# Ledger of designs, part 99: designed miniproteins, single chains, continued (2)

Each design is a single chain, and the fold is of that chain. pLDDT is the mean over its residues in the fold that is shown.

## One batch from the design tools (miniprotein)

Design m7649
Fold by ESMFold2-Fast:
Structure m7649 (fold): chain A 65 residues (1-65)
Amino acid sequence: SKQAQVQALVARIPTLLAMARKHPELAPSIIEVLRQGLALARELGDSEAVAKLEAAIAEIEAIAA
């Protein structure tokens, strides 16, 4: 389900942050995946997932800057 996809992505945030720090060149691809998840979380009205995905995107953008 769409909800299960969002929950799985949110659960992977710590791993994705670690990956972006180790491989900053992957940051654009990781941000794209997180933005797709954010759009889906917004469609579902999952405010907790929205907040977590927005925070993760901001952290990875900071790593890439």
Scores: mean pLDDT 88

Design m7650
Fold by ESMFold2-Fast:
Parts: C-alpha cells; sequence; structure tokens
Structure m7650 (fold): chain A 92 residues (1-92)
C-alpha cells in the first residue's frame, strides 16, 4: 500500500515532466527533444520497476505514455488531457 503510493507518486512526476518536455519540443519543432523526453521517461519507468517490483503499474504507465505520444501527433490538447486524467487517477 505505502510502497504502491510512492510508486504512483513517482509515475505521476514522470508523466508530468514527460508531457511538459514533449509539448515544449513540439512547440519548438525539436525532434531530438521529443526522442530525449521519451527515452528519459522509459528509463525512469525501468528503474521504478526495479525499485518497487510493481509490473502491472509500470505496464499501465508504459501504455499511457504510448497513448499520450499517439495523441500528441494528432492533437496536443488531447494528449495533455489524457495525461492530466491519468495523473489524477495515480493520486487516488
Amino acid sequence: SEEEKKAREEIAKIIERFVDEMLTAVKNNDVSGLIAATLDAVGELIELEKKYGNQELVDEAARKLSEIVRKLLENPDEARKTAKEYIEELKK
């Protein structure tokens, strides 16, 4: 329970930074920034899985990152909304 709460809090921070970095990169037409933000988020999720061992939670976060990236290419506002909704779910 307590360890799961900490994992959820860490994932929320990863998603928040990821979305901010991705939206900044899109605004600046910075493809390298998009790749760097994605790789950084993936690396942090791998470390989080090693630290907490909660594979289901990490797999869910990975799926949400993929959904956010897909939506970002179509509509940045939808990507931001998806991220906000997931962050709120993580805080519960």
Scores: mean pLDDT 84

Design m7652
Fold by ESMFold2-Fast:
Structure m7652 (fold): chain A 59 residues (1-59)
Amino acid sequence: SLEELLRRLEEQARERAWRDELRRAVDEAAQRLVAETGTEEGRREAERLRRLADEILAE
């Protein structure tokens, strides 16, 4: 039905929106961490954050 189709599209839109927000938030945090620390430890932590986001989004 049209109602079932609309509900499915709304679910997909919400899923896409939170995934996009998670990627944006993680990228922002990672960039800030690298910029503020300027260290190798900061770069490794930024990489860990991005990897964690990828793992969460893969589930």
Scores: mean pLDDT 80

Design m7653
Fold by ESMFold2-Fast:
Parts: structure tokens; C-alpha cells; sequence
Structure m7653 (fold): chain A 77 residues (1-77)
């Protein structure tokens, strides 16, 4: 059934977005940690900048996941 195949594709896309977000967040945390080893003050500045970027990425990712989940729910009905 076409609806079942589309729902599976949407779930795969959601899983991919979650992994992408985890990767981006992990890289940001690593960069801050490495900077902090050399200069704690610079790590604080980077943490503030990355905090804003990570928050925006979180909001965008959550909205995209919600949209995909809503589409899957409509197809399942």
C-alpha cells in the first residue's frame, strides 16, 4: 500500500534528522571543550555563540520532525 510505504519513508527521514542533530550538537560540544582546554574565557564566549545556534537548530529540527509526524498520522488515518 502506498500510504504504508510513505509512512515508512517519513519515519526514516525523522530518524535521519535526529542523527544529524545529534552529530551537529556533539561537534559543537567538542569544539567548546577543546577551546576550554586552551582558554576558559574563550570557551565561555564560544558556548554562548553555539548555544544560540544549537537552540535555533533544535527548534528547526523539532518543527520538521513534528511536520513529518503529522503527515505520517494523516496517512495512517
Amino acid sequence: AAAQARIQALQDEIDRLKKEYERATGEAVRAISEAGAADPQKAVELAKEHSERVKKLYEETQKRIADLQAEAARLAA
Scores: mean pLDDT 75

Design m7654
Fold by ESMFold2-Fast:
Structure m7654 (fold): chain A 111 residues (1-111)
Amino acid sequence: DNKSHLRNTYDYLKKAYELLKEAAKKASEDADKALEYIKKAREYISAAFSSSMMTDDDVKKKLVDLVNRIYDLVEEAEKKLKEDKSKAVEYLERAADLAYEAAQFAKDALS
């Protein structure tokens, strides 16, 4: 059911957004805690990827592209956590914003 897959994608991306926001808050003060939030966010991003692959072709291409871009930003943030905390925060905030955008796109497709 396309609507179930869109709803699941929305719910997973909404959770990823919340976790990425927490990771960004912790990145400057507690890299280990930030990494825990990143690990949890990766699980939801992966779930969102799987759900988005099950959506109808008219929305699938854009959702899959957005989810892949979120994953790439999270990977860059993780690399920067030990080297440049300011850059890690920038990548995490950008990933969170994109997760929110992707969640809203999935929600709008439910109408």
Scores: mean pLDDT 89

Design m7655
Fold by ESMFold2-Fast:
Structure m7655 (fold): chain A 75 residues (1-75)
Amino acid sequence: EAEKYIKLAEEYLKKEEYLAAAEHYVKAAEIYEKEGKYEEAAELYEKAAEIYEELGDLESAKYLRKKAEELRKKL
């Protein structure tokens, strides 16, 4: 399930649809987080945060980076 959202995010990146790509990385991260795969979830939250930052959505970027940091502390 998470893998499906990652593939969709990658396709959106190829089309330069950055907001859609970031949203799909967040969905994949939420699935991995629910499955207890905290490292994989943290990596995807960081990828989404980088995209939001490039788009000028600094609040979403900060929120997602904080989520990634908190998940890595649980490892």
Scores: mean pLDDT 86

Design m7656
Fold by ESMFold2-Fast:
Structure m7656 (fold): chain A 61 residues (1-61)
Amino acid sequence: SIADEAAKELDLSPEVREKLQELLDKYTIDEILKMSVEELAEKLGVSPVQAERIKEILKKH
């Protein structure tokens, strides 16, 4: 899954990986990419820098 790919590349905790999967279950990739870095960081419980890296991985899919 895309969440597993992001977790491997960015060394995300299992909790963050699971939150990302839940987000992908509720929204399309395009909708997630439309979210601000700050909004995505708050939803996933990560830093803004990590949220930017997650968005870059999602853009490749």
Scores: mean pLDDT 84

Design m7657
Fold by ESMFold2-Fast:
Structure m7657 (fold): chain A 59 residues (1-59)
Amino acid sequence: TTPLPTPEQQAELGALGDAVTARFPELSDEERQRVGELLTRASQGDPAAMAELRAWLAA
C-alpha cells in the first residue's frame, strides 16, 4: 500500500518534475524512460522513487 502524498511531497514532486523536464532535451531515450518511471512512482507516494530522483538530479 502506497500512502497518499503529503502537500510537502506534492511540492517537492512538482519541483523535481520541473527539473527533470528542463533536462529532457539532454537525456537519452533510456534516461527519459527511467526518470519518467521514477516521476510516476513518486507521484504515487513512493519514497524510494523520490530518493532516486533527488540523487539523479544531484549528480
Scores: mean pLDDT 75

Design m7658
Fold by ESMFold2-Fast:
Structure m7658 (fold): chain A 53 residues (1-53)
Amino acid sequence: SKEDKIALVKEVGEGMKLMVESIAKLTNTPQEELDKMLEKVEENTKKALEEIE
């Protein structure tokens, strides 16, 4: 249960990163802005994991 939740959160976080990268590529988003968006996704994923662990 708890381990499954951790795995799911990590998988969703990775999926969000891929989606952000894809959208950034379609919209010609500068690398600097993309890096900031990816940092936010990672931070939100970490926060979600802390709620479980």
Scores: mean pLDDT 83

Design m7659
Fold by ESMFold2-Fast:
Structure m7659 (fold): chain A 91 residues (1-91)
Amino acid sequence: SLTLAVERGDPEAYLTLGRYYYSRGEYDKAIEWYEKAIEIEPTALAYFNLGDAYEKKGELDKAIEWYQKAIDLNPNNELAKRKLKEVEEKK
């Protein structure tokens, strides 16, 4: 179950909780769960999700930083590359 996976420190469960809070517009809580996921296992997906959450908060410099980290970890992340360009154009 998701509850047991969270209790066991499963990074996939932490990402699932982060996405749940993100879908509710609770971006600070989403960021907290994404950060917990990357403490266990840094992934391009977790970095991308952090970038997206910071973008939704209007923290464009932080969004750029996390999208760049997602690209650095997975250079084939075309969505992160597009998001990076879009956020840079908002400045």
Scores: mean pLDDT 86

Design m7661
Fold by ESMFold2-Fast:
Structure m7661 (fold): chain A 78 residues (1-78)
Amino acid sequence: MPPTLRELADSLDEDSKKKVLELIDQYGDKVAAGDLDGAKKTIEEIEKLLIDSGVDPSKVKQASQVALDFAERQVQRQ
């Protein structure tokens, strides 16, 4: 199964993990508001922070694609 962005955050140091979790919460708020562009931008910020923290880029891209697909489906229903 592809990893989630939250699961990838669990592999980070506490400061980086906290920042990623805050961005995941922001992503959720953007999706709930129907702000697809804001959700995409937040996913890009999460990807950058995870990769910069040494997480495998292929796993980050898989988790980000799942989050992006979810956001697109939720916004299209509004």
Scores: mean pLDDT 82

Design m7662
Fold by ESMFold2-Fast:
Structure m7662 (fold): chain A 68 residues (1-68)
Amino acid sequence: SIEADLEALKEELSKDPRIKVEMVGKDELVIETTLPVESIIGLALRIIGDYPHFEVSVEGNRITVRAV
């Protein structure tokens, strides 16, 4: 399910102490990090590749992943 996929992504990303992940409702993750901008972009691209059915947006140090 979408919720299960988001929860799995949250658990994976939460293994890095530089990455803070919060689930918003049942269909959205908000990811905040202290990584440099190039690493944030790389992370967003990796998420797009692994979860092509999700919408991924980047704003500064925040990545938003939403079910569409």
Scores: mean pLDDT 82

Design m7663
Fold by ESMFold2-Fast:
Structure m7663 (fold): chain A 75 residues (1-75)
Amino acid sequence: MEEEIREQARRVAEAIAAGGEEALERVRAAIEAAPDTPEEVKRLLLEAAEAAAAGDLERATELLVEAAKLALEAE
């Protein structure tokens, strides 16, 4: 549940950090192109991607978990 979401979020954050600026640009494009995603969730995802690219994996993971929880509530 939340622990599984956190594990996935950490993997995503690590992938963005490893991919650098190109990975960040791809993630930004994917977030902007997501048609059914609330703007608040998009903002959290963008902040998470920027934190991951900056090497702050803990903050990125927390923001991704928060975004996932909001997306689930918007169901």
Scores: mean pLDDT 77

Design m7664
Fold by ESMFold2-Fast:
Structure m7664 (fold): chain A 58 residues (1-58)
Amino acid sequence: ELAELVERIEEAARAGDVEAMREYVARLRALLIARGEASEAQAADPAFLGDLMDEIRA
C-alpha cells in the first residue's frame, strides 16, 4: 500500500502531473497518520517523507 503510493508519486512527478502528485502526497500523509507511523508534524516535514519513501522503495 505505501510502496504503491510512492510509485504513484514518482510516476506523476516524471509525467509533470503536479495535481496528481499533490493528491498522492496528501494520501500518503493521511495514511501514515492513520496507521500511527507518523505524527501530523512529521508527515508535514518533506525530509521525513523523503527518508520514509526511500525506505519503502528499497
Scores: mean pLDDT 73

Design m7665
Fold by ESMFold2-Fast:
Structure m7665 (fold): chain A 87 residues (1-87)
Amino acid sequence: MPLTPREALELRVLEALEEAGDRGASARELAKRLGVSQSTVSRVLNELEDEGLVERFRDKSGTTRYRLTPAGREALRVLRRSLEQQA
């Protein structure tokens, strides 16, 4: 099934956070990497956090960062599998 622009951005955010691992990424870093505004990324991150797929934490410099939860890793695997079966 084709992804909506929002679902496509959610997938890209989840993949970027998987690549970042336990270090995670800030909304600013994700916005720059994905070529979207920080407000757009923050909205997506808030939605993913509400779903339990992403968790928020502070790094040693006091910067707010985000990383995948175990549920987020599972959701990413399921979504990738669905897309691979459509290819």
Scores: mean pLDDT 80

Design m7666
Fold by ESMFold2-Fast:
Structure m7666 (fold): chain A 57 residues (1-57)
Amino acid sequence: SKLKEELSKLPKEELLEKHAELAGLSEEGKKLYIEKNKDMPKEELVESIVALLEAEK
């Protein structure tokens, strides 16, 4: 997927923020999400974001 390739170029922190935003979290929920998932591998974050974007089709 071209989307997966593009997302893989982003830094992990930006991926965490993007995932939280796509999930529709509040600013507090976004902070909690980032803290909880900071140790998540970048590859898993990319896959999760792709899945969320696919769900919005």
Scores: mean pLDDT 77

Design m7667
Fold by ESMFold2-Fast:
Structure m7667 (fold): chain A 65 residues (1-65)
Amino acid sequence: MDYEAQVAAYRARLAADPRDAEAYYNLGLALKGLGRTEEAVAFYKRALALDPENEEAKKKLAELE
């Protein structure tokens, strides 16, 4: 899986739609895959700010904190 390409794609998506909770969550997953855990945590928190019912993001955040 090309996580760097996914980061670039979801960043472009967020430039077009800054309220895309799915894009924030997927950015977090890609950054976690790259070992960039602190950045992944920040993006999971952003995803939850936009979509508080995202149970997957809550679980990922709890596992990292």
Scores: mean pLDDT 80

Design m7668
Fold by ESMFold2-Fast:
Structure m7668 (fold): chain A 79 residues (1-79)
Amino acid sequence: SEGLKLFKEGKLEEAAKEFEKEIEKDPENAVAYANLGEVYEKLEKLEEAIEYYEKALEVDPEFLAAKENLEKVKKKLEE
């Protein structure tokens, strides 16, 4: 996706906008929520990263990658 391309290029704010567009087109896109969580994690906005990973898990409770990233970010926030 365009969002993933921008994310890999380090264009974090542009990546966030593209993932937001993906969510607007498909609100059940758990992957887009998880990707937006990773963008906020890279921006060191850990509370926002947690919110988006939690939204990914609301859409897909079995989404292992989102669950693992959520636990990792929560541990960082406790430090």
Scores: mean pLDDT 86

Design m7669
Fold by ESMFold2-Fast:
Formats: structure tokens, C-alpha cells, sequence
Structure m7669 (fold): chain A 68 residues (1-68)
């Protein structure tokens, strides 16, 4: 796979945030998915792409913390 999709991580994090706010997922499920997204992003070798993903994951982490 040529380019890792840090943008995909960002997009999935936004979607997860929307689902959490809509009550489609529990904070437990959201935390599990966040952990998977963090792990996926950790394999990203492009520092610029990784930085963008980290910003979105930080936003998602805040939402989960407030939901708990």
C-alpha cells in the first residue's frame, strides 16, 4: 500500500465522534475504537499526516472523556 491514510484515521475519528454524540455507540465502544485508531496512526511514517491524525484523535478523546 503506497500512502497510509492518515486522512482516513481523521475521517473515522470524526465519524466516531458523530456516532458517540448521536448515542449510536457507548463510551466503552468509542474508547476501543479510539485505541485502534491510535494504533493505526502509530504505524504512519509521514510526520505531517501523523500530526493531522493526532489532532483529530485528541478531539475525539476529549469527547469520550466528557461523555463518561
Amino acid sequence: MPRPSGEEVTQRAMELARRLLAGEVSPEEARAELARLEKDLATETDPEVRARGQDMLAFLRELIARAE
Scores: mean pLDDT 76

Design m7670
Fold by ESMFold2-Fast:
Structure m7670 (fold): chain A 66 residues (1-66)
Amino acid sequence: DQYLISLSGDPNKQIAVVLMLLGDPLATIQKNAENQWVITLSGTPDQQKNLVDALNADPTVTVQKM
């Protein structure tokens, strides 16, 4: 599945989130034509849900299913 990600907070916090996602072998992160972050998740439905739930727990991260 694909999700749109919006990041807020200070630049170091935003970089930390992007690096975390880049380090996850079940996630690919790319910018779209509108300069927004899009994540594509692989793995099992439970693994995808766990990653989305972890992102939603961060108050500086907004996740929207595409």
Scores: mean pLDDT 77

Design m7671
Fold by ESMFold2-Fast:
Structure m7671 (fold): chain A 95 residues (1-95)
Amino acid sequence: SREEALEKLKELIEENRKIHSKWPEEKKEKAKKDIEELKKLLEELEKKIEELEKEIKELKEKGAKEEEIKKLELELEILEGFRLMVESLIERIGI
């Protein structure tokens, strides 16, 4: 689910940070695996963002309750934030 994907991202970020301070060679091996995993998570986040944008548009067209639209807009903002975090981490690991 979405929550599971976000928790997985958080764990991966923390784990990568820990390894970054320990072993140079271990860091390189872990970085390669983490980049691959982060790219998969980035793809999943982008898909969920597109789905949410579509759902928000449909709800607005139907004149749905403002509270429901606001909840989805907040969720979209959170997912966009995680996307930026994933992109930043990929750059940091890749350099």
Scores: mean pLDDT 78

Design m7672
Fold by ESMFold2-Fast:
Structure m7672 (fold): chain A 92 residues (1-92)
Amino acid sequence: GLEAAKKGGEEAIKGGLEAVKGGKEGLSPGIGGALSGIGGVFEAEVLKKAREGGISAKSGGESAIKGGELSKSKEGIENGRKGREGGLKGIE
C-alpha cells in the first residue's frame, strides 16, 4: 500500500527530472505531474490519503513518461513507468 505508492512517487519524480534533462523547458508539465504525485504520497497520513497518493503517483509517472517521450529520454520514460506502476500498487 503506502510504501509502494511512496516508492512510485519517488520514481515518478526521477522520471520527470530525466525527461526535462533530455529536452527543453516545455517538459515542465512532466516534472510538475511527478512532483504532485510525490506530494500526495508523502502527505498521506490515513488510508484514504494513501490511496489518493497512489493515484497521484500514477498520474505523475504517466506525465513523466510523456515528457520523456517528447524529449527522447529513455531513462525518463523508464523511471516514469516505474512511478506509474508503484502508484498503481499503492492504491490496491
Scores: mean pLDDT 58

Design m7673
Fold by ESMFold2-Fast:
Structure m7673 (fold): chain A 68 residues (1-68)
Amino acid sequence: SAKEKLEKLKEELSKDPNFEAELVGDDTLVVTNKGPVERLIGLALRIIGDYPDLSVSVEGDTLIVRAK
């Protein structure tokens, strides 16, 4: 399910010092960038490629990942 994909992403990103990830409700993951902007852009592109059922929006230093 989309929720399981978001939970797996949260666990993965919690181990990366460049990011802080928080699951909001069942359909949204909010990722705060703590490192260079290039890391956030790279993450957004990876999610788009690997999870076609998820949408991403980049808002400054924050990446918002939502179930479609």
Scores: mean pLDDT 81

Design m7674
Fold by ESMFold2-Fast:
Structure m7674 (fold): chain A 95 residues (1-95)
Amino acid sequence: SEEDREYLRRLFLKAAHEIASAPKEKRVETVKKVMEKLRDELIQRFPELADEINKLFDEYLKKMIEAAKKGDEGLREINRILAEFYRKVLELLES
């Protein structure tokens, strides 16, 4: 639905902002915390997609942690990975 698309857009923008606002030294910790919260909020809203969301979460968390370890150069990569995760979640809703 349009409401679900708007919810996801705002949710992922909030996640991106929180990660970008973290100091470099805390970015790995912030990525883990923000991603877990994002997963929990997605499952809360779409409990029927919990298995699919958990699979995507496992894949994208691993990629995000690797990017976060790269310091400031990793921030652009984190944003690209998060955008890809967002797109994959949208595709689940359109299935």
Scores: mean pLDDT 86

Design m7675
Fold by ESMFold2-Fast:
Structure m7675 (fold): chain A 56 residues (1-56)
Amino acid sequence: SEEKIEAGGEALAEALKKVPEEKREEALEKGKEHLKEVLGEENAEKAVELAKELAK
């Protein structure tokens, strides 16, 4: 659902903001794998894009 995509993206963005710059790519990759398992590939891509936008 839309709410799950938003929650996943927001949680990933928060995690990205809490790690050092040099660890953000690693955290993003781990978050993408988790989101694919929970939301499916297409919805995981949407959540990841939201996370990238929110982490700017």
Scores: mean pLDDT 80

Design m7676
Fold by ESMFold2-Fast:
Structure m7676 (fold): chain A 68 residues (1-68)
Amino acid sequence: MKALTAGEAVQKALGTKAKTFSREEAIEGLSKVTGAPKELIEKALDEVTKAKTYSLEEIDKAASVLLG
């Protein structure tokens, strides 16, 4: 669905309703959603936050880095 945010797409890909993700979950979900290699996903996440957990908004920002 075009109106899904990247965070919502990650929730769907992982089969969860969680509002926060671990680094491992964020990498897996973004890999499934974007098809990007793990190394690029890790760099995008590191550009968004230094935290070990990621909100839906932070996943959206990381996806924008990967796709933009």
Scores: mean pLDDT 79

Design m7677
Fold by ESMFold2-Fast:
Structure m7677 (fold): chain A 58 residues (1-58)
Amino acid sequence: DKAEQIVKLLKEKKYEEALELAKEALKAESKKLGRPITEDEIKELAENIVKEAKDVLK
């Protein structure tokens, strides 16, 4: 489960690994749902998720 792995990485402060996994999960979801999400949008969404988590954990 990608979401569970992302949460575990964020708790471990492995933000770069969490970012990579979040990008992969968003890309896979976009492909499954047929929703057009650009590479730039995936990157921005993943970066925002990690940044929010850093602010909460700090």
Scores: mean pLDDT 72

Design m7678
Fold by ESMFold2-Fast:
Structure m7678 (fold): chain A 63 residues (1-63)
Amino acid sequence: MDDDLQRAADEAERYGISLGLSPDRARSIAHRAFVRGRREGLSPEELLELGKKEAEKEAEKLK
């Protein structure tokens, strides 16, 4: 179960990097999504969507 959440978090990290976030910022966002996903019992798909949404918000702030 945690393996699937970790894969979703890793995908969110890669997505953040693709948006122009630094590796450190993308990793921090993905880690927060992972921690929340585990605590709230989110599905891997829900965790990925959360991570992508947070990455998009962070990328917008870089403008």
Scores: mean pLDDT 81

Design m7679
Fold by ESMFold2-Fast:
Structure m7679 (fold): chain A 112 residues (1-112)
Amino acid sequence: MLGFSENLRRLREAGVHLALAMRVESDKPISEIRLTVEILEARAAPGAFAEVTVHAESGQTKEAEARTPDGAFVKVKLTVDTPGTHAEVRAAVADSPEKALELADRLYEELQ
């Protein structure tokens, strides 16, 4: 099963609207895949959205961040524990739930 950090819940409670999409490629069944995605920091700005992509392979922990000139910011950490696995996570932060949903659909399509 895939793991997600409690930080996702805290960001939602703070009014940060997050879109997240993930692609995982593995020689293992999905039930045996172990990875962790953590949103380390996120800030929304009016009319702006920050988007970041992070890639990690088996045994790796990777971080990536994106910042816009108007103050939108997102920083993501990805850890992949399962051998024979690589993962790509795309995350975006937006100032509205509607924009976050639009971004989630776009990020998902871009990963297929």
Scores: mean pLDDT 77

Design m7680
Fold by ESMFold2-Fast:
Structure m7680 (fold): chain A 65 residues (1-65)
Amino acid sequence: ELEELEEEERKKGRESFERHKKELDAGAQAMAAAVKGVVSSPEEGRRLSEEGARRAKEAEEEVRK
C-alpha cells in the first residue's frame, strides 16, 4: 500500500504543477495581449513591459523564499 501513497503524492504534485503552469500561461498571454494593445504607444508599451518584468521578478523571489 506504500505504492498508493507514492502515486497520490505524484498525482498531487503533477496537479499542482499543471495548475500553476496554466495560471502562468494565462498570465503571460494576458500580459502579451496587453502589451500588444498598448504598443500603439511605444513608451507605454515599454513602461508596461518593465513593470511586468519587475512584478514577475518579485513574485519569483517571494515564491523562491
Scores: mean pLDDT 65

Design m7681
Fold by ESMFold2-Fast:
Structure m7681 (fold): chain A 71 residues (1-71)
Amino acid sequence: VVEVPEEIKEFLKEKGKEIRKALEAGDLETAIKILQETIEELRKMAEENPEYREFLEMMIGLYEQEIKKLK
């Protein structure tokens, strides 16, 4: 079992808050932009930290699904 670093958890928590605020404001364009930026950052993290790749790829998949639902 791979323990995910607290810094990655906090990053996801902060990005989740930003996305939620954009959605609550009805700003779908901003929400999609934040989701896309988060996916790019997670891809970079997965490349730099291969031990967490499976977890990060799962999160990327979830965010890609969210973008599809908003479009």
Scores: mean pLDDT 81

Design m7682
Fold by ESMFold2-Fast:
Order: structure tokens, then sequence, then C-alpha cells
Structure m7682 (fold): chain A 56 residues (1-56)
């Protein structure tokens, strides 16, 4: 699951926000949706937890 989310984030990030850091991207309205998803998966996946740590 985290792999799918991470892949979607990277693809969207590269196509729409190539000059924005992952942190800045996830801070936006679009990123809030992914933050919620990452938070849900953080209790199951270490990768999702690490992504959340960058946003906290």
Amino acid sequence: MEEEIKKEIEEFYKNHYPKVSLEEFLDGDFGRRYRASLKTNADKNEEAKKLLEKLE
C-alpha cells in the first residue's frame, strides 16, 4: 500500500511540481490528502512513517 501511494506521489510530483520539494508538495491541499493516507498507513509501514516524519 505505501509503495502505491509513494509511487503516485512521485509521479504526480514530477509531472506537476518538478521544482517543489516533496515536503512542500505534501504541505499543499493535494498533499493533505496524501498525508492523511500516509498517517493511516504509518502504523503498518515504516516507509509511510518516514514520509510523515518529513512532514512533521
Scores: mean pLDDT 60

Design m7683
Fold by ESMFold2-Fast:
Structure m7683 (fold): chain A 66 residues (1-66)
Amino acid sequence: MSRDELLEKTNKIVQAAKKAAEETGISLGTAVLGVMAASDGYSPEEIAKLLGISLETARKIKEIME
């Protein structure tokens, strides 16, 4: 992976997490974990259960990542 590719991917994850936190009201830490789980292919139902958040919030995180 090139330096530019790594920077782009990292920035995309951070940007998605900030957007999710702002739109849903969850903490930035929870949003980062949710975005990472979504990136790894977890379902909205699995993310909601894993993080103790609503299914609606988990679906929003998945939507932001796609």
Scores: mean pLDDT 79

Design m7684
Fold by ESMFold2-Fast:
Structure m7684 (fold): chain A 74 residues (1-74)
Amino acid sequence: MEAQKLALQAALAAAKGDLEKAKELAEKAVEKAKEAGLEADLEELYEGLEYIYNAPEELKKEVAARTEAALAAT
């Protein structure tokens, strides 16, 4: 649960243009996933975050809206 929240926060940070913060949150998400006995791939998360960061503004707004809704529902 905590790892999922951190991953959503990372995606939101990338969508808002803060790739440094997004990567920091992704590292914390992977750490929490491993503490819970789950396997997580930091490289895969980084690829997703870089894709969002470099996406057109309309796609970034969509990602931000969806991640905010997911965080509110959690």
Scores: mean pLDDT 79

Design m7685
Fold by ESMFold2-Fast:
Structure m7685 (fold): chain A 56 residues (1-56)
Amino acid sequence: SAADAQARIAALQGRLAEATRARKEALAAGDAAAYRAAFREVVALAEELLAALAQL
């Protein structure tokens, strides 16, 4: 349903914001392993968000 899609989009946007902060923090700290992990999460969440938006 549209309501379910909207709820999922909101949740994914929140998780994407958190992953983006983690990526920036890892970069500032020089933690390459944490940066790669956070960057992969950002990419995966962005792909999920695009898929959820396609259902609107």
Scores: mean pLDDT 87

Design m7686
Fold by ESMFold2-Fast:
Structure m7686 (fold): chain A 57 residues (1-57)
Amino acid sequence: MLAVATAVVPATSEDELALRPGDVVEVLEEVDDEWVRARSLVTGREGLVPRSALREI
């Protein structure tokens, strides 16, 4: 599933993915009700992203 970041996402740990508004990601896995694992199509990096910061496209 593809999604776009709608907010600034700071990475506060090494397993989190930092995003800017407009960054497109591929959602790889739903971890829980708050977090997904995604890959940035801009950088190719994978990490945890809050669901609330993403909009499905």
Scores: mean pLDDT 80

